# Designed miniproteins, single chains, continued (4), part 81

Each design is a single chain, and the fold is of that chain. pLDDT is the mean over its residues in the fold that is shown.

## One batch from the design tools (miniprotein)

Design m14798
Fold by ESMFold2-Fast:
Structure m14798 (fold): chain A 100 residues (1-100)
Amino acid sequence: MSKREEAEELLREAEELLRKIEEKIRQLKKTTDPKEQIKLAKEVIELAKKVEELADRAFRLAKEAGDREMVREAVLLGASATVYRMYAYVVLKEAEKKLA
């Protein structure tokens, strides 16, 4: 597999996981139960970490392949995952305080 093809596969996987994160974020925003908020927030954090890892690997491969469009896509996917992870972390800490 070429570096470009490997980067494309990693970006495809990252994008699929990001779609799952966005669905869980929609559920998290509608949920008022602290126990469900903790569960969803933890799931978002774990998925976001996977997207960040895939995006970082894709970024390196795309950069080596000289593909500027894939480099930009990897940066955006990674940044989006980080924002969702930070949001989920805030929700997790607030929900934990309600159960303490």
Scores: mean pLDDT 90

Design m14799
Fold by ESMFold2-Fast:
Order: C-alpha cells, then structure tokens, then sequence
Structure m14799 (fold): chain A 65 residues (1-65)
C-alpha cells in the first residue's frame, strides 16, 4: 500500500467519524506519516495507528476548547 492510498483510507474513515472537524486532511496526513514511520512493514498496523492518532488529536483539540 502506498502512502497516498493509506492517507485516503484513513481520511475516508476520519471524515465519517468527524464530518465537521476543520483541517482534518492535514491532521490525517500528519498521523499517517507518524504511523508509517512506527510501522513501516505493516500497512494494517500503520492504518490502525494512524486512525487512533487522528482520534486522539481531535479529542485533544476538543478538550482545549
């Protein structure tokens, strides 16, 4: 799986969970880069980690408000 394919899959899932979140694409791209660095040989683990990171980042932003 390419970085672009992984980013699109995570973004699609994130948009379903957080449809009104601003800058979601930027958050997803950052999360995917971190996840691929941590799990370079496992695209499924990278996808799960990236989605978890997006959820955590959105939750942190909501708590900061």
Amino acid sequence: MSLEELTERVLERARREFPDAPDLERTVRAAVRLAVTAEPGDPEAAEALALGLVRALVAIEQRAA
Scores: mean pLDDT 79

Design m14800
Fold by ESMFold2-Fast:
Structure m14800 (fold): chain A 101 residues (1-101)
Amino acid sequence: MKRIEIRYEVETEGGRVKSARAEVRDEDGNLIATVEASGGEQAVDATFLRAMAIAAEKAGLPEVAKRLRELADQIPTLSPEERAAAVREGLAEFQAGLDAA
């Protein structure tokens, strides 16, 4: 399995999340993509799912990448509990895709 690195940064202000940023890199350290979101706590979940979608696409899992993007796009409309469920679903689908590859 090729190594893909996701570096994740969260900006906080007054003990609250302001924005999140992820950098996706290949095994040679080359930058593949950056993803960013703002608007509080939901930005963490959206950025994480989008970074995982890029990693899934690079791993040759375009169907998983598509599902992860769909989950990320729903994040701003979801409750905190529904966002946690979407992140867990995304992780499970990514892991299942890797195990089947």
Scores: mean pLDDT 79

Design m14801
Fold by ESMFold2-Fast:
Structure m14801 (fold): chain A 93 residues (1-93)
Amino acid sequence: MKIYAPKDTDTDKIKKLFPEAEIILISDDELGKLMSDLKGKKVAVIGNKKASVKFMKTFLENLGVEVVFAGTVEEAKEKKNEFDAIVLAEPIK
């Protein structure tokens, strides 16, 4: 599974939560890569701030990305078989 995260994210914290995942750091100027990589995939949007999660979900849906889940890290662990990729709505620090 691939996890797309803001460049200022603590990748060691993500690896602790999802040891088997490939972490891909994305900046605002790499949005084209995010669109290309997520086309045709079922995506989970994860974050602790409800507003950030809602914003990221709306943003990705406007790009044509299928968002099948939006919620917390804990909820996503229970649903890991329902999505192909994760996008973090906020940096983990």
Scores: mean pLDDT 76

Design m14802
Fold by ESMFold2-Fast:
Structure m14802 (fold): chain A 112 residues (1-112)
Amino acid sequence: LERVRELLERARRVLLVDDNPLMAEHLKAALESRGIEVDVALTGEEAKRLLATREFDLVITDEEVPGGTGAEIAALARERGIPVLSLASPEVAKAWGADAAASKGTLLALLT
């Protein structure tokens, strides 16, 4: 969890990718309460579009979203030099090379 805290402390603009609108809203609110600007993508297509058109300090992504996977989004973020925090299980996150992993509940607890 130390790496998760380090990534969050340095972040000023985050791309949050989650297909659950309620969870995305809660995570966005928690991140914004810490002075972080958050763009939300509910689909892989929207996430890829935002990565192509905007600059981010951190990508936070679920393992699967409509129109894409966390692995695909992580690969695009890495090409741009952007670290990736996975909301997937640690095993899945390791498989696709995320810089850190935390459950949605753990991330909310760290932010509140």
Scores: mean pLDDT 78

Design m14803
Fold by ESMFold2-Fast:
Structure m14803 (fold): chain A 78 residues (1-78)
Amino acid sequence: MSVIEQIAQIIAEARAAAPPEQAELLRLAGKYSYEILKTEKDPERAVELSREAVEAALAAPSLEEARRQLDKLLAEGR
């Protein structure tokens, strides 16, 4: 399975399991995951960071907090 397919599957599974109220959080996480894929040189690390982005977004109490956590993740290059 390609890296982009793995990231898409992670997002799709999260969307299927999450309530509708978290749809915007998952959309934001998806955007950041594909941005990570474009900039991260290690494909395995890109998948792991994308998984962390989805987890961080879903754990956030608001869309604003999710955006802040995701921006931090990208800025740290982790």
Scores: mean pLDDT 76

Design m14804
Fold by ESMFold2-Fast:
Structure m14804 (fold): chain A 57 residues (1-57)
Amino acid sequence: MSLEEEIQKLAKENPKASIQELLRLFLRKYAGTELAKPLDGLTAEEIKEIIKKAIEA
């Protein structure tokens, strides 16, 4: 499973969630997993941009 697929699934399960809420939900569920490694060292704003792009795809 890709990072983008998991973000899309999380957004589908939480249709009223803001990008900020999706960020918090994603980190709560996947923090410390291999799936979240590409996000290590990124700022919150950079991660929000990734979430936005994944939803738009």
Scores: mean pLDDT 76

Design m14805
Fold by ESMFold2-Fast:
Structure m14805 (fold): chain A 56 residues (1-56)
Amino acid sequence: GDVDGDGTTDLADVEKAIARTRAEEGEAGLAAFDVNFDGKIDEEDKRRLVAMLTAP
């Protein structure tokens, strides 16, 4: 999608993706969002994912 660079593609987008994956795949699917390898999907994982989505 088109973004103005003011946080349009951010935590909300990541949270919706996590919610959909949890609903469809359960916790096993959430492993893809566990980017710090702590076995939990928390704020750090969400921040890392936002950074990845924002990166060129």
Scores: mean pLDDT 66

Design m14806
Fold by ESMFold2-Fast:
Structure m14806 (fold): chain A 103 residues (1-103)
Amino acid sequence: MTANITVRVSEEDPNVLIATITGLDKEQAEELAKLVKERLLILPEVKKVETEISEDGSTLTVKVELENASAEVARRVAEAVKAAAEALGLDATVTVERVDLAP
């Protein structure tokens, strides 16, 4: 089953990115949460990472607090999440919603 990753800007804070990963089971969600948090905290733009697993374990939500959000940083976050999923043997598809971060 393919893990689907969607990265978007939080409606509450433009410096917060929300990555939603679906198509998981509970064990995969728990392992992915650990690995994603570890990999994202290494990025210099990342201040804080919060993870939440849905009650059924099928969805992992990752909230990434940044110094300054940009389309480039959103892409790096998406790449890190995808790499973490692939490291766990998951086929991952990633969609980065156009952050209305013009410039």
Scores: mean pLDDT 79

Design m14807
Fold by ESMFold2-Fast:
Structure m14807 (fold): chain A 87 residues (1-87)
Amino acid sequence: EEEKERELLAERWRERARYILKQAGNTDKADEVAEKVAEYARKGDFEKARQILLDNLSPEDQAKLKQREAEREALTARWHAINEARK
């Protein structure tokens, strides 16, 4: 069911993109841009999907998105380090 899996991934990308754009104040275009992001995610082109999201954010909002991504990666790395320390 790779088609169903891609559609679920596209829905997750659309929801995330919509949320990020609304938080950035780009409410008027949030749904339109989220659909474009979902379209590329549905095709498996996640790099293009991410680039479309970034291209529709101001440099300030791009920096905030990158900061949140870095914080999430740091939390994930810390979680993995704790799990590895158990062995």
Scores: mean pLDDT 74

Design m14808
Fold by ESMFold2-Fast:
Structure m14808 (fold): chain A 139 residues (1-139)
Amino acid sequence: MEELEERLKEAGLSLQGLRDHVSGFSEERVAQILDMLERLKIPVTFDNLAIANHMAINNPLEEVEKVLPEILAKFPTLYELAEAIKNGEATLFLSLGNPEKVYHVLLEMEALKRGLPISELPEEVKEKLRKEAEEIINR
């Protein structure tokens, strides 16, 4: 716990900030992602961590490590990834046959836009984003 918190602090991040703004947050997963970003020589930023975490929830870490540099080159921010998903541009690239994958990205982006933790997003907003994710997958 203390070692993970120190690594995040060196990058200008905090465990609490990640708990508040990263969907499917896990300290073990974040530690594995930090090690992955270090191996790949990718900067430890909130966007890079959140995108890698989103991919790692539904994919083996070995597969994430292979494709992450290409994904970050095409979609360097959560905002750009969310917009590409909404426009159908990322659907094939991310294998977005799962509405939960889309929902997680939309949820994280909405929380950042509002400056609120994911847990404090209104239920009405969460329900709207879930329906939006289902509509994106159905097209």
Scores: mean pLDDT 74

Design m14809
Fold by ESMFold2-Fast:
Structure m14809 (fold): chain A 68 residues (1-68)
Amino acid sequence: SPREQLLAQLKAMADTLAKDPTMSKEEIYEAVTFAVNSRGAALGLSEEEKKELTEEVLKYIDEVLAKK
């Protein structure tokens, strides 16, 4: 599904950004949130779907950063 493909792309983006030692957690959150809104809009996702996707990816970022 387009949502599943976007989620996979966003997780890959989060993994890449999390490896950059110059990026803060807040900067990663901002970059990923921007990507959800722009890419999600391009795919025709609803505001509710974009919110759910944002929450899911931010949770993933927290898990990636916690694993060290």
Scores: mean pLDDT 84

Design m14810
Fold by ESMFold2-Fast:
Parts: structure tokens; sequence; C-alpha cells
Structure m14810 (fold): chain A 100 residues (1-100)
């Protein structure tokens, strides 16, 4: 199921970011990994919307809510304010792309 694939992709993203954080990976690497995984999740979302067009608004809102949780994760774990700002700008761009 595409819906199960979306859920698992989000869970894998958070697990991967936590592992990178615990292993003291550079914050730029954490940012890059998050953004690369988000692009893949965006493509899965587009496929899910095509498969379930009646659920488009719900799927878009779930994606936006997950992005906001990810911004909260970054603010809590990333110490470099410039890295957080760059991450948040990319996340906001993804929100606009999904709502278009």
Amino acid sequence: SLLEELKKAWEKLIETLNELYENKAPEEEIKKTALEQLEKIKELLKEAIKAYPEDKEELQQQFIDALEHLKEWAEKHIKDKEVVEEFNKHVDKLKKEVEA
C-alpha cells in the first residue's frame, strides 16, 4: 500500500536522523540527509494522491503536519542556527510545492 509506504518512509527518516545525531554526524550531513529523504517522500505523496484522489486534502495536510514536526526536531537537535534556518527554508518550499 502506498499509504503504508508513506508511513514507513516518515518513520525511517526520523530513525535515520536520530542515528546520525547520536553518532555525532556533522549537522550539514543531517540537513542534507533529511532533505534528500523528504524529496523521496514528496514523490511518494504525489503517487498516493494519484491513487487516492479523494484523499488529496487529507494526505497533503498529513505531509504538512509531518514537516512541522520535523522542523521541531531540527530546532531541538541542531545547534547551528544557520543550518536550522536553511533547513526551514527548504521545508517551507516543499510545503508550497505540495499545496500547488
Scores: mean pLDDT 86

Design m14811
Fold by ESMFold2-Fast:
Structure m14811 (fold): chain A 92 residues (1-92)
Amino acid sequence: MSPLELMEEILETLRELVAAARAGDVLTAIGLAIRVIGLAIDLLQQEPDNEIVKEIAELGTRVILAALAGDFETAEALIKEMEKKIAEYRKE
C-alpha cells in the first residue's frame, strides 16, 4: 500500500471508528482502533522523515482517544484536520 493509500485507509477507518463508538459498539470501535494503529505504523515506516506523515499518525491517535472517551465533537474536528493534512501531502 502506498503512503497516500495508507493515509486514506486511516481516514476511512477513523470515520468508521467514530460511527461505531457513537452507536455504543465498543468492541467494533476497539478493533478499528487496532487497525488504525497498524496502518499508522506502516505509514511511519515508509516515510520516517516526513513531518505530515508524523502529524497524521498523531492526529489518528487523538481521534481514537477522543472517540473512546465519548468526545465526538473533538474526534470529528480532528478528522477534518487530518483531511487537510492529506490534501497538503497530495500537493507535494
Scores: mean pLDDT 87

Design m14812
Fold by ESMFold2-Fast:
Structure m14812 (fold): chain A 64 residues (1-64)
Amino acid sequence: DEVIRRLALKEKGISLGQLRRLSREQLAELQRETGIRAPTVRELWEQIRTNPEAGELALRLLGL
């Protein structure tokens, strides 16, 4: 079910491709708000997958 998959993505964070669409400033804001520190977007994505609050903030910054 597409709706259920979209809800699960919203709770678990975003795809790596979507995260790469965030600006440098938005990525810095996400790291500051969540306390996550990652040198690459991929490592940040791996950490936010286990942090629903970080995922929700990233979706909000993307306007989703």
Scores: mean pLDDT 68

Design m14813
Fold by ESMFold2-Fast:
Structure m14813 (fold): chain A 89 residues (1-89)
Amino acid sequence: SEKEKLEQLLEDVKQTIEYVKENELSEEEKKALADQIEATADFLKSLGYEEEAERLREVAEELRKAKSKEEVIKALEKAKEVIEEALKK
C-alpha cells in the first residue's frame, strides 16, 4: 500500500513535469506545486524517509523561488529523483 502510494506520487510528479513544459504557470500555481511537494515530504517522513523528506522540503523552497519554467522543471526533476530513491529502499 505505501509502495503503491509512492509509485502514484512519482507518476504525479512526472505528469506535472509534462504539464509545466506545455503551460505557463502563475505564481499561485507555483505556490500550489510547492505545497504539494511539501505534502509529499510529510508523507515520506511518516514512512521513516526523513532524509528524503528534508530534500523534498528543499525542492519546495526552490519551486517558490523559481523565476523561470526551466527552474521549475529542474526542481521537479529533483523531486522525481528523491521519490525514486525512496522506492529503492
Scores: mean pLDDT 86

Design m14814
Fold by ESMFold2-Fast:
Formats: C-alpha cells, structure tokens, sequence
Structure m14814 (fold): chain A 80 residues (1-80)
C-alpha cells in the first residue's frame, strides 16, 4: 500500500514540473490515479483521473480525456 502511494505522490510532483506539457501532465496524473486505486484510495484516484481528463482535454486528446473520465466514474463507484 505505502509503496503505491509513494509512487503516486512522485508522479503528481512530476506532473507539476511538466506544467507546459498538458499531454504529459495528463499521462502522469492518470498513472498516479492508477497507483492510488491499487492502494485502495479511490477518493484520491477519482480526483487525479478527473485532473488527468482535464489536462488531456486541454491537450486536444479527447479519447484519453474520455477514458480518464470513465476511470474516475468507476473509482468513485468502487469507493462507495
């Protein structure tokens, strides 16, 4: 559990450093969401998937934006 949270936090920090690259930010945030979901932290996973979806939308990658939005909906349902 702690291993996945630490990896997720590292990816969030990398996303902040890549502020000029919205597609890269989306990729990093989506992956951070995956790690929080694996740790059972569905609340944080949901938030990060929504942030990733927004970054993908800003980057013009609407398919990835929809995929991340769907992952957010599923994480929200899994978390109760």
Amino acid sequence: MEKYRKKAEELEKQAEKNSSDKLKQGDLLDKAGDYYAQAGDYRKATRLYLEASRKYFEAGDYDKAEDSSLKASLALAAGG
Scores: mean pLDDT 85

Design m14815
Fold by ESMFold2-Fast:
Structure m14815 (fold): chain A 99 residues (1-99)
Amino acid sequence: MEELRRAAEESLRAALELLKEALKALEAGDTKKAMEYLIKAQFLLLAAMVEAELAGDEKLLEKAKEVLKLVQEAAKALEAGDTKEAKKLLEEAIKKLEE
């Protein structure tokens, strides 16, 4: 694999782990901790998008973009106090990364 494509895959794997931690925090009622993990995951997803674009991997770029959108929507739901919607969006983002 090319170095940039590998870097994008590593960034997506790291984002997946942060999203799993965000889900655990949310299930424990720690919305502040969940938000911290979502913000960190957004940084990794942005890095993955840049790395995928530079690698010319359109499929990986689209995957990173779709997951970033779900994470941004989850963060917005959490800011609005909609923990149930945030959890649903997080579960969708995790599923997308595991596919």
Scores: mean pLDDT 87

Design m14816
Fold by ESMFold2-Fast:
Structure m14816 (fold): chain A 68 residues (1-68)
Amino acid sequence: SSGNQRRLDSEKGLKEALEESERLVQEGAESGDFETARKRSLELASKLDGIGRNEVVGYTDYLLEQAK
């Protein structure tokens, strides 16, 4: 209704992907399976555009470093 719908849709998709990456890394930390967490985040990132993919990958790697 307010215009900018394509930007809101892109931001929503990215936000959901970043939140899911946080959950995946937390599960990896609890189980000790960081490789599965990283793999799942890469699969999630592959569904986004180039910018969104880079953001999800970078954030996942950051979270994995903090979780070690």
Scores: mean pLDDT 75

Design m14817
Fold by ESMFold2-Fast:
Structure m14817 (fold): chain A 92 residues (1-92)
Amino acid sequence: KKELENILNELKAILAEAEKRGDSLTALVAQNAIETVEKLLEGKASELDIEITIGMTRIALGVRRLMGDEEGARLLDRVIKLLEEALKIYKE
């Protein structure tokens, strides 16, 4: 429970950083990740929901790398790592 709450707080920090940058795509992806982790805390999310959100974030990361946006790519990579950690906690 505390580990998922820590992940949620880190995702909210990424959202704030994306919004400060005017990065609407990264902000949208961070919002979706926040919603997925909130549903996990409520016992309403499945493993598939986490996997779908990770997949979507990886697509956004690919787009940012293609555009040469290293900071946007860094934020999206952080979202992926936090979601992968949430998935590990869910499986335990």
Scores: mean pLDDT 85

Design m14818
Fold by ESMFold2-Fast:
Structure m14818 (fold): chain A 56 residues (1-56)
Amino acid sequence: EELEKKIKEIEKKINELDRRGVQAVLDGRWDELARLQAEIKKLETEYNKLKEELSK
């Protein structure tokens, strides 16, 4: 229940950051893209940990 809620929130955040990353590419903002990709990587790590906990 709580873990599922956190997982869904992370998925929404990743999707938002991914859309911003596409816009950064279109605008030639490579530094912004790098920051967004770093944040997505952190969220993906958290997502995987939460999914592993949910499966236990």
Scores: mean pLDDT 81

Design m14819
Fold by ESMFold2-Fast:
Structure m14819 (fold): chain A 55 residues (1-55)
Amino acid sequence: SPELQAQAQALHQQIVELGRQYKAALDAGDTETAKALAKQIQELSDQYMAISDAL
């Protein structure tokens, strides 16, 4: 459905942006921020995979 495709695209963009923030946190030695971002990335990736499998 177009709605699911749009949601998948939005989730993908969020994952990419969080990935950039994750790398920046690692480069800065901010392990607490990196850990929190890794958890968010995993949760959004799980949602993305579920929607992608439904397309």
Scores: mean pLDDT 87

Design m14820
Fold by ESMFold2-Fast:
Structure m14820 (fold): chain A 118 residues (1-118)
Amino acid sequence: MTLEEKLKKAEEIGEEAAERAVEELRKLAEEVENEKDREALLKVVEENEEQIRNAAAHIALMALLGYEEEEIEEEIEEFAETLKEELIKAGVSEELAEEAAEIVRRTLLEAAERAREL
């Protein structure tokens, strides 16, 4: 596999991971009975869709380029905590904000693992 082919596959992995994260976050919001929490969560997700895509692409690329697992995990955690803080600031409950952050952590870690195998 050429470097160009690996880069394209890493980009696809990132795009798929971002789409899955956004889908799972929207499903989480649909299960929320509190209208204000649900509306705030959906708004933050919509406002951060591009940032989620950029984070997923960056994480997949780092994994492809052979960055250490600890460095990748630190980048994922920083992004997840930033999203959690934005959710709390928007009025989302701390518990729901943590559930959203866990979805992002899991989805980005999966992207890193898939890209590392390229």
Scores: mean pLDDT 88

Design m14821
Fold by ESMFold2-Fast:
Structure m14821 (fold): chain A 55 residues (1-55)
Amino acid sequence: GSHMERERKRRNEYLKRIEQLEKEGKFDEAGQVASDYLDEMRRERRRRAVEALKK
């Protein structure tokens, strides 16, 4: 599968979870989910850097 398709699907999953938590009034948990997304993006960037070094 394409990297862009995977990124879009993952982002949509995070956005759906954030929306659900906000509807439930769980704003602190929604903030944690947003933080988890940023952590995943940092890990992905690191993983891509390691993959680039193997070429």
Scores: mean pLDDT 79

Design m14822
Fold by ESMFold2-Fast:
Structure m14822 (fold): chain A 99 residues (1-99)
Amino acid sequence: MSLREKVERIKEAFPGTIISEDLELLLDALEASPDGRVTLEDLIALAIERFGENPGLIERVRELHAEVDRDGDGTIDEAELTAYIEEKAKEINAPELLD
């Protein structure tokens, strides 16, 4: 199953939730990245474009990027996003959504 398909399944199961919005934002940023890496600045810029600028959104995006950036190099790649999605599916007790 592709990353896009995993995100779409979570969006269908949890429409309008912060989790589904965060995963779509991360995936869109990754797909838009020419080198397959998403910086904090890239993610903030896309979030502002999508939702409008506000301090709460910027803080949430900073926390999200830090949570997904597992190796601490300041960028998110496909492997880190895949691991994050699988972890979140387990936390919501719905790992079957990704099968």
Scores: mean pLDDT 75

Design m14823
Fold by ESMFold2-Fast:
Structure m14823 (fold): chain A 77 residues (1-77)
Amino acid sequence: SSLLQQVQELLKRAEEAGKRGDVELVEALANGVVELSKQLSPEQREEVSRQLEELAKKSKNPEIKKILLEASKKVRS
């Protein structure tokens, strides 16, 4: 769906921002993912949640890791 494509685009931007250590931008993008994911199916939300966890695992920045893990939990709820 176009909504899922928007979420995937935000996740890509969050990965790129995370590589730069841009904490503020990662937080804004993660919040956008959480908000849009409210309208996704449970199966799609589980996929998005897993993608956020993978981005967190790849991050060396503790603040970015925390933001992405919290976003993952919010997407699942």
Scores: mean pLDDT 89

Design m14824
Fold by ESMFold2-Fast:
Structure m14824 (fold): chain A 60 residues (1-60)
Amino acid sequence: SAAIRKKAADTTAQGRRDFTKLYDRQIEKAKEKSEEEAKKIEEQKKNFVDQSDKTIALLS
């Protein structure tokens, strides 16, 4: 069970890294059009990171 939880935590951490990179790219693109749009994507990124961190903490 510990090995399964570790794998799940590692997978969640990898997803956190991969999706935050995607969010950062979208924030850069949004900044070219509107600071408001960029701010909305930043908030979505923050919520995703917070949820991922909670999941990792629960699994660790």
Scores: mean pLDDT 84

Design m14825
Fold by ESMFold2-Fast:
Structure m14825 (fold): chain A 87 residues (1-87)
Amino acid sequence: MPSIEELYEEIMSLASPALRQVIEEFKERYEEIKSKSSEEVQKKLDEVAYKTLLEVKELIKNKAPLSEILSVIVKGAAEINKLYKES
């Protein structure tokens, strides 16, 4: 199974410049919240980030519309923010 870092690097090699910026912002937010979170919340954040990046990779490989890829990233970011707020 690829790590979050391996998955991120793969996606960045496949993505357009505009999409790379959005994914970079997602990863920065994930890392920011993770650094401020308890070990229990960190594990949940890792799971959300991994699932979001895996789905983004699959959508890029399947040549899905940019709007669909962006909606997955927005949903993942919302789940990360919710975990931080509820912890």
Scores: mean pLDDT 83

Design m14826
Fold by ESMFold2-Fast:
Structure m14826 (fold): chain A 66 residues (1-66)
Amino acid sequence: SAAELERAKAITLGDIEELKKLFSDPELLKILDEAEKKIEAAKSLEELHAIVGELQEKLKEYFEKQ
């Protein structure tokens, strides 16, 4: 439902905001900012889950390079 999507978005955006409080690296903040934009634009739970999966892969790549 739309209510389930909005709740899932709110939780995910909250998790990203907590991550942003822990880091000041512009490269990481850019990854998180782009993810926030995509999450806000998501129209379904399936789309939201795909965006979260993409974010997890980008974060993995970022931390493996550092």
Scores: mean pLDDT 86

Design m14827
Fold by ESMFold2-Fast:
Structure m14827 (fold): chain A 95 residues (1-95)
Amino acid sequence: SMLEEARELLEEGTEKGLAAMEEDKRKGASVFSQAFHRAADMLREAGHTETAARLRQLGLDATTYAFKSSAEEAKEYIKEKGREALELIEEALEE
C-alpha cells in the first residue's frame, strides 16, 4: 500500500538524514525534509491528507530547527520527529 511505502521512505529518510548530519547539519536536515515531502505526497494520494500535511510540516520544521540549534540538538530533533512520523503512519495502517 502507499502507507507501507511511505513508512519505508520515512525510515530510510531518517537514517540518511542522520548520516548526512555527520558531514553537515543543514545537509542532513535537507535530506530528511525531502524524504518527508515525498512520503507526504504519497499519503495525500492515499487520502490521508491531514497526516500528509503534518509530515510536510515536520520536514520544514527540521530544516528551520537545524538553523537555530547545535548539531547534537538537530540530530535529536530529527530522531524524535522521525519516530513520531513512523508511529503516525503505523496508526494509520491500523484501523
Scores: mean pLDDT 79

Design m14828
Fold by ESMFold2-Fast:
Structure m14828 (fold): chain A 103 residues (1-103)
Amino acid sequence: MKLKLGRPKKPIVEQLKEAGYEVEVEDSAKDLLDDPTQLVVILESDKKVRIVPASEIVEKDGQLFYKGKKLRLVPGGFFGEEMELSAKYGPLAFDPALYEVVP
């Protein structure tokens, strides 16, 4: 798919699949895929992510929860490797922050 300089024009699901992730999109997030600022990406395993709408994330006492499960920001996220790829090939692949479920 053709990209221009600036914000990536490829769907976030395609970007994540090209990075080697198995991607699951919640039904409530499907209409928001063109605006990654309205999305949260949750790491479920080393190569599986779930895309959920930011509106379904509950903030309580500075902590984030999705469906009663506590979330934390993944240090380094996707951007370490993607920054190196973007420096070589063009714009950054990912805009949303990566979170993981705390047990």
Scores: mean pLDDT 62

Design m14829
Fold by ESMFold2-Fast:
Structure m14829 (fold): chain A 80 residues (1-80)
Amino acid sequence: SKEEEIKKLLDEMQKIGDELQRVSEEASRAILALKEAKKNNAPQEVIDELEKRHQELVAKRQELAKKLGDIYNKLKELEK
């Protein structure tokens, strides 16, 4: 039924939302680690690896945000 489809989409949104929260927390830890590495004059190789990790987490956040938007649009279509 339409109601069952809506419930499934809401459950999927919750799961993606939980993953987005975890990735956001990881991104916050990564930027803090990068800040501390720069403050402590860490080798450039270390800074580059931390920057790469941060960029990967930012990309994952963007992907998850897009997935949430796609589900939201599908929900809107089901509601007329």
Scores: mean pLDDT 86

Design m14830
Fold by ESMFold2-Fast:
Structure m14830 (fold): chain A 85 residues (1-85)
Amino acid sequence: SFLDLELELLDALLERIDHAKKTLSQDDYNQLLQQVHQGFLVIARTGNWIEGLELIYEALEKLDPEGAKKLKPLIDKFKEAVKKK
C-alpha cells in the first residue's frame, strides 16, 4: 500500500539521520538536519512530496553520498507511486 511505502521511506531516512549523527562532524550533521527540515516544511506547506524529497536527496548527496545511494531506489519508487495515484 501507499502507507507501507511512506513508512518504509521514513524508516530508511530516520536510520540514515541516526547514522549521520554518529559519523558526520557536528557542522555537517547540523547542515543535514536543516536541509531535511526544509524539505519536510515544503511537504507540510505545499503537499509537494516530490519537491521536498528532492531537497532532502540533494542534501544527502552533498553530505552523505553513501546514504543518498541507499535511499535513491526508495525515493524513486515513492515518486513513481505519488505520480500514479
Scores: mean pLDDT 83

Design m14831
Fold by ESMFold2-Fast:
Structure m14831 (fold): chain A 86 residues (1-86)
Amino acid sequence: SMKKGQELIAEAFRKLAAGAPREDVFKLLYEAMKEFKKAGFSMRDIGKQLGLPEAEIKKLEKLFEEDEDKAIEEAARLTVDRYEAG
């Protein structure tokens, strides 16, 4: 569900702020993306929920058509890297 996906994203950012391992954060982001998919969200919509830039979302849309799991992993990586950068 959208609500559950948003809660999982919030938990992921709380874990990042607390210095949790990247593995624990990625697990939460993967579950969040699964919940958004169940709610009918596109990869574009999911990228917006994660706060990703438009250029990265466009790349993830293309990757998702080729390899869904790789796109999800890349979205999680970009989300964490963006948080850590600034």
Scores: mean pLDDT 84

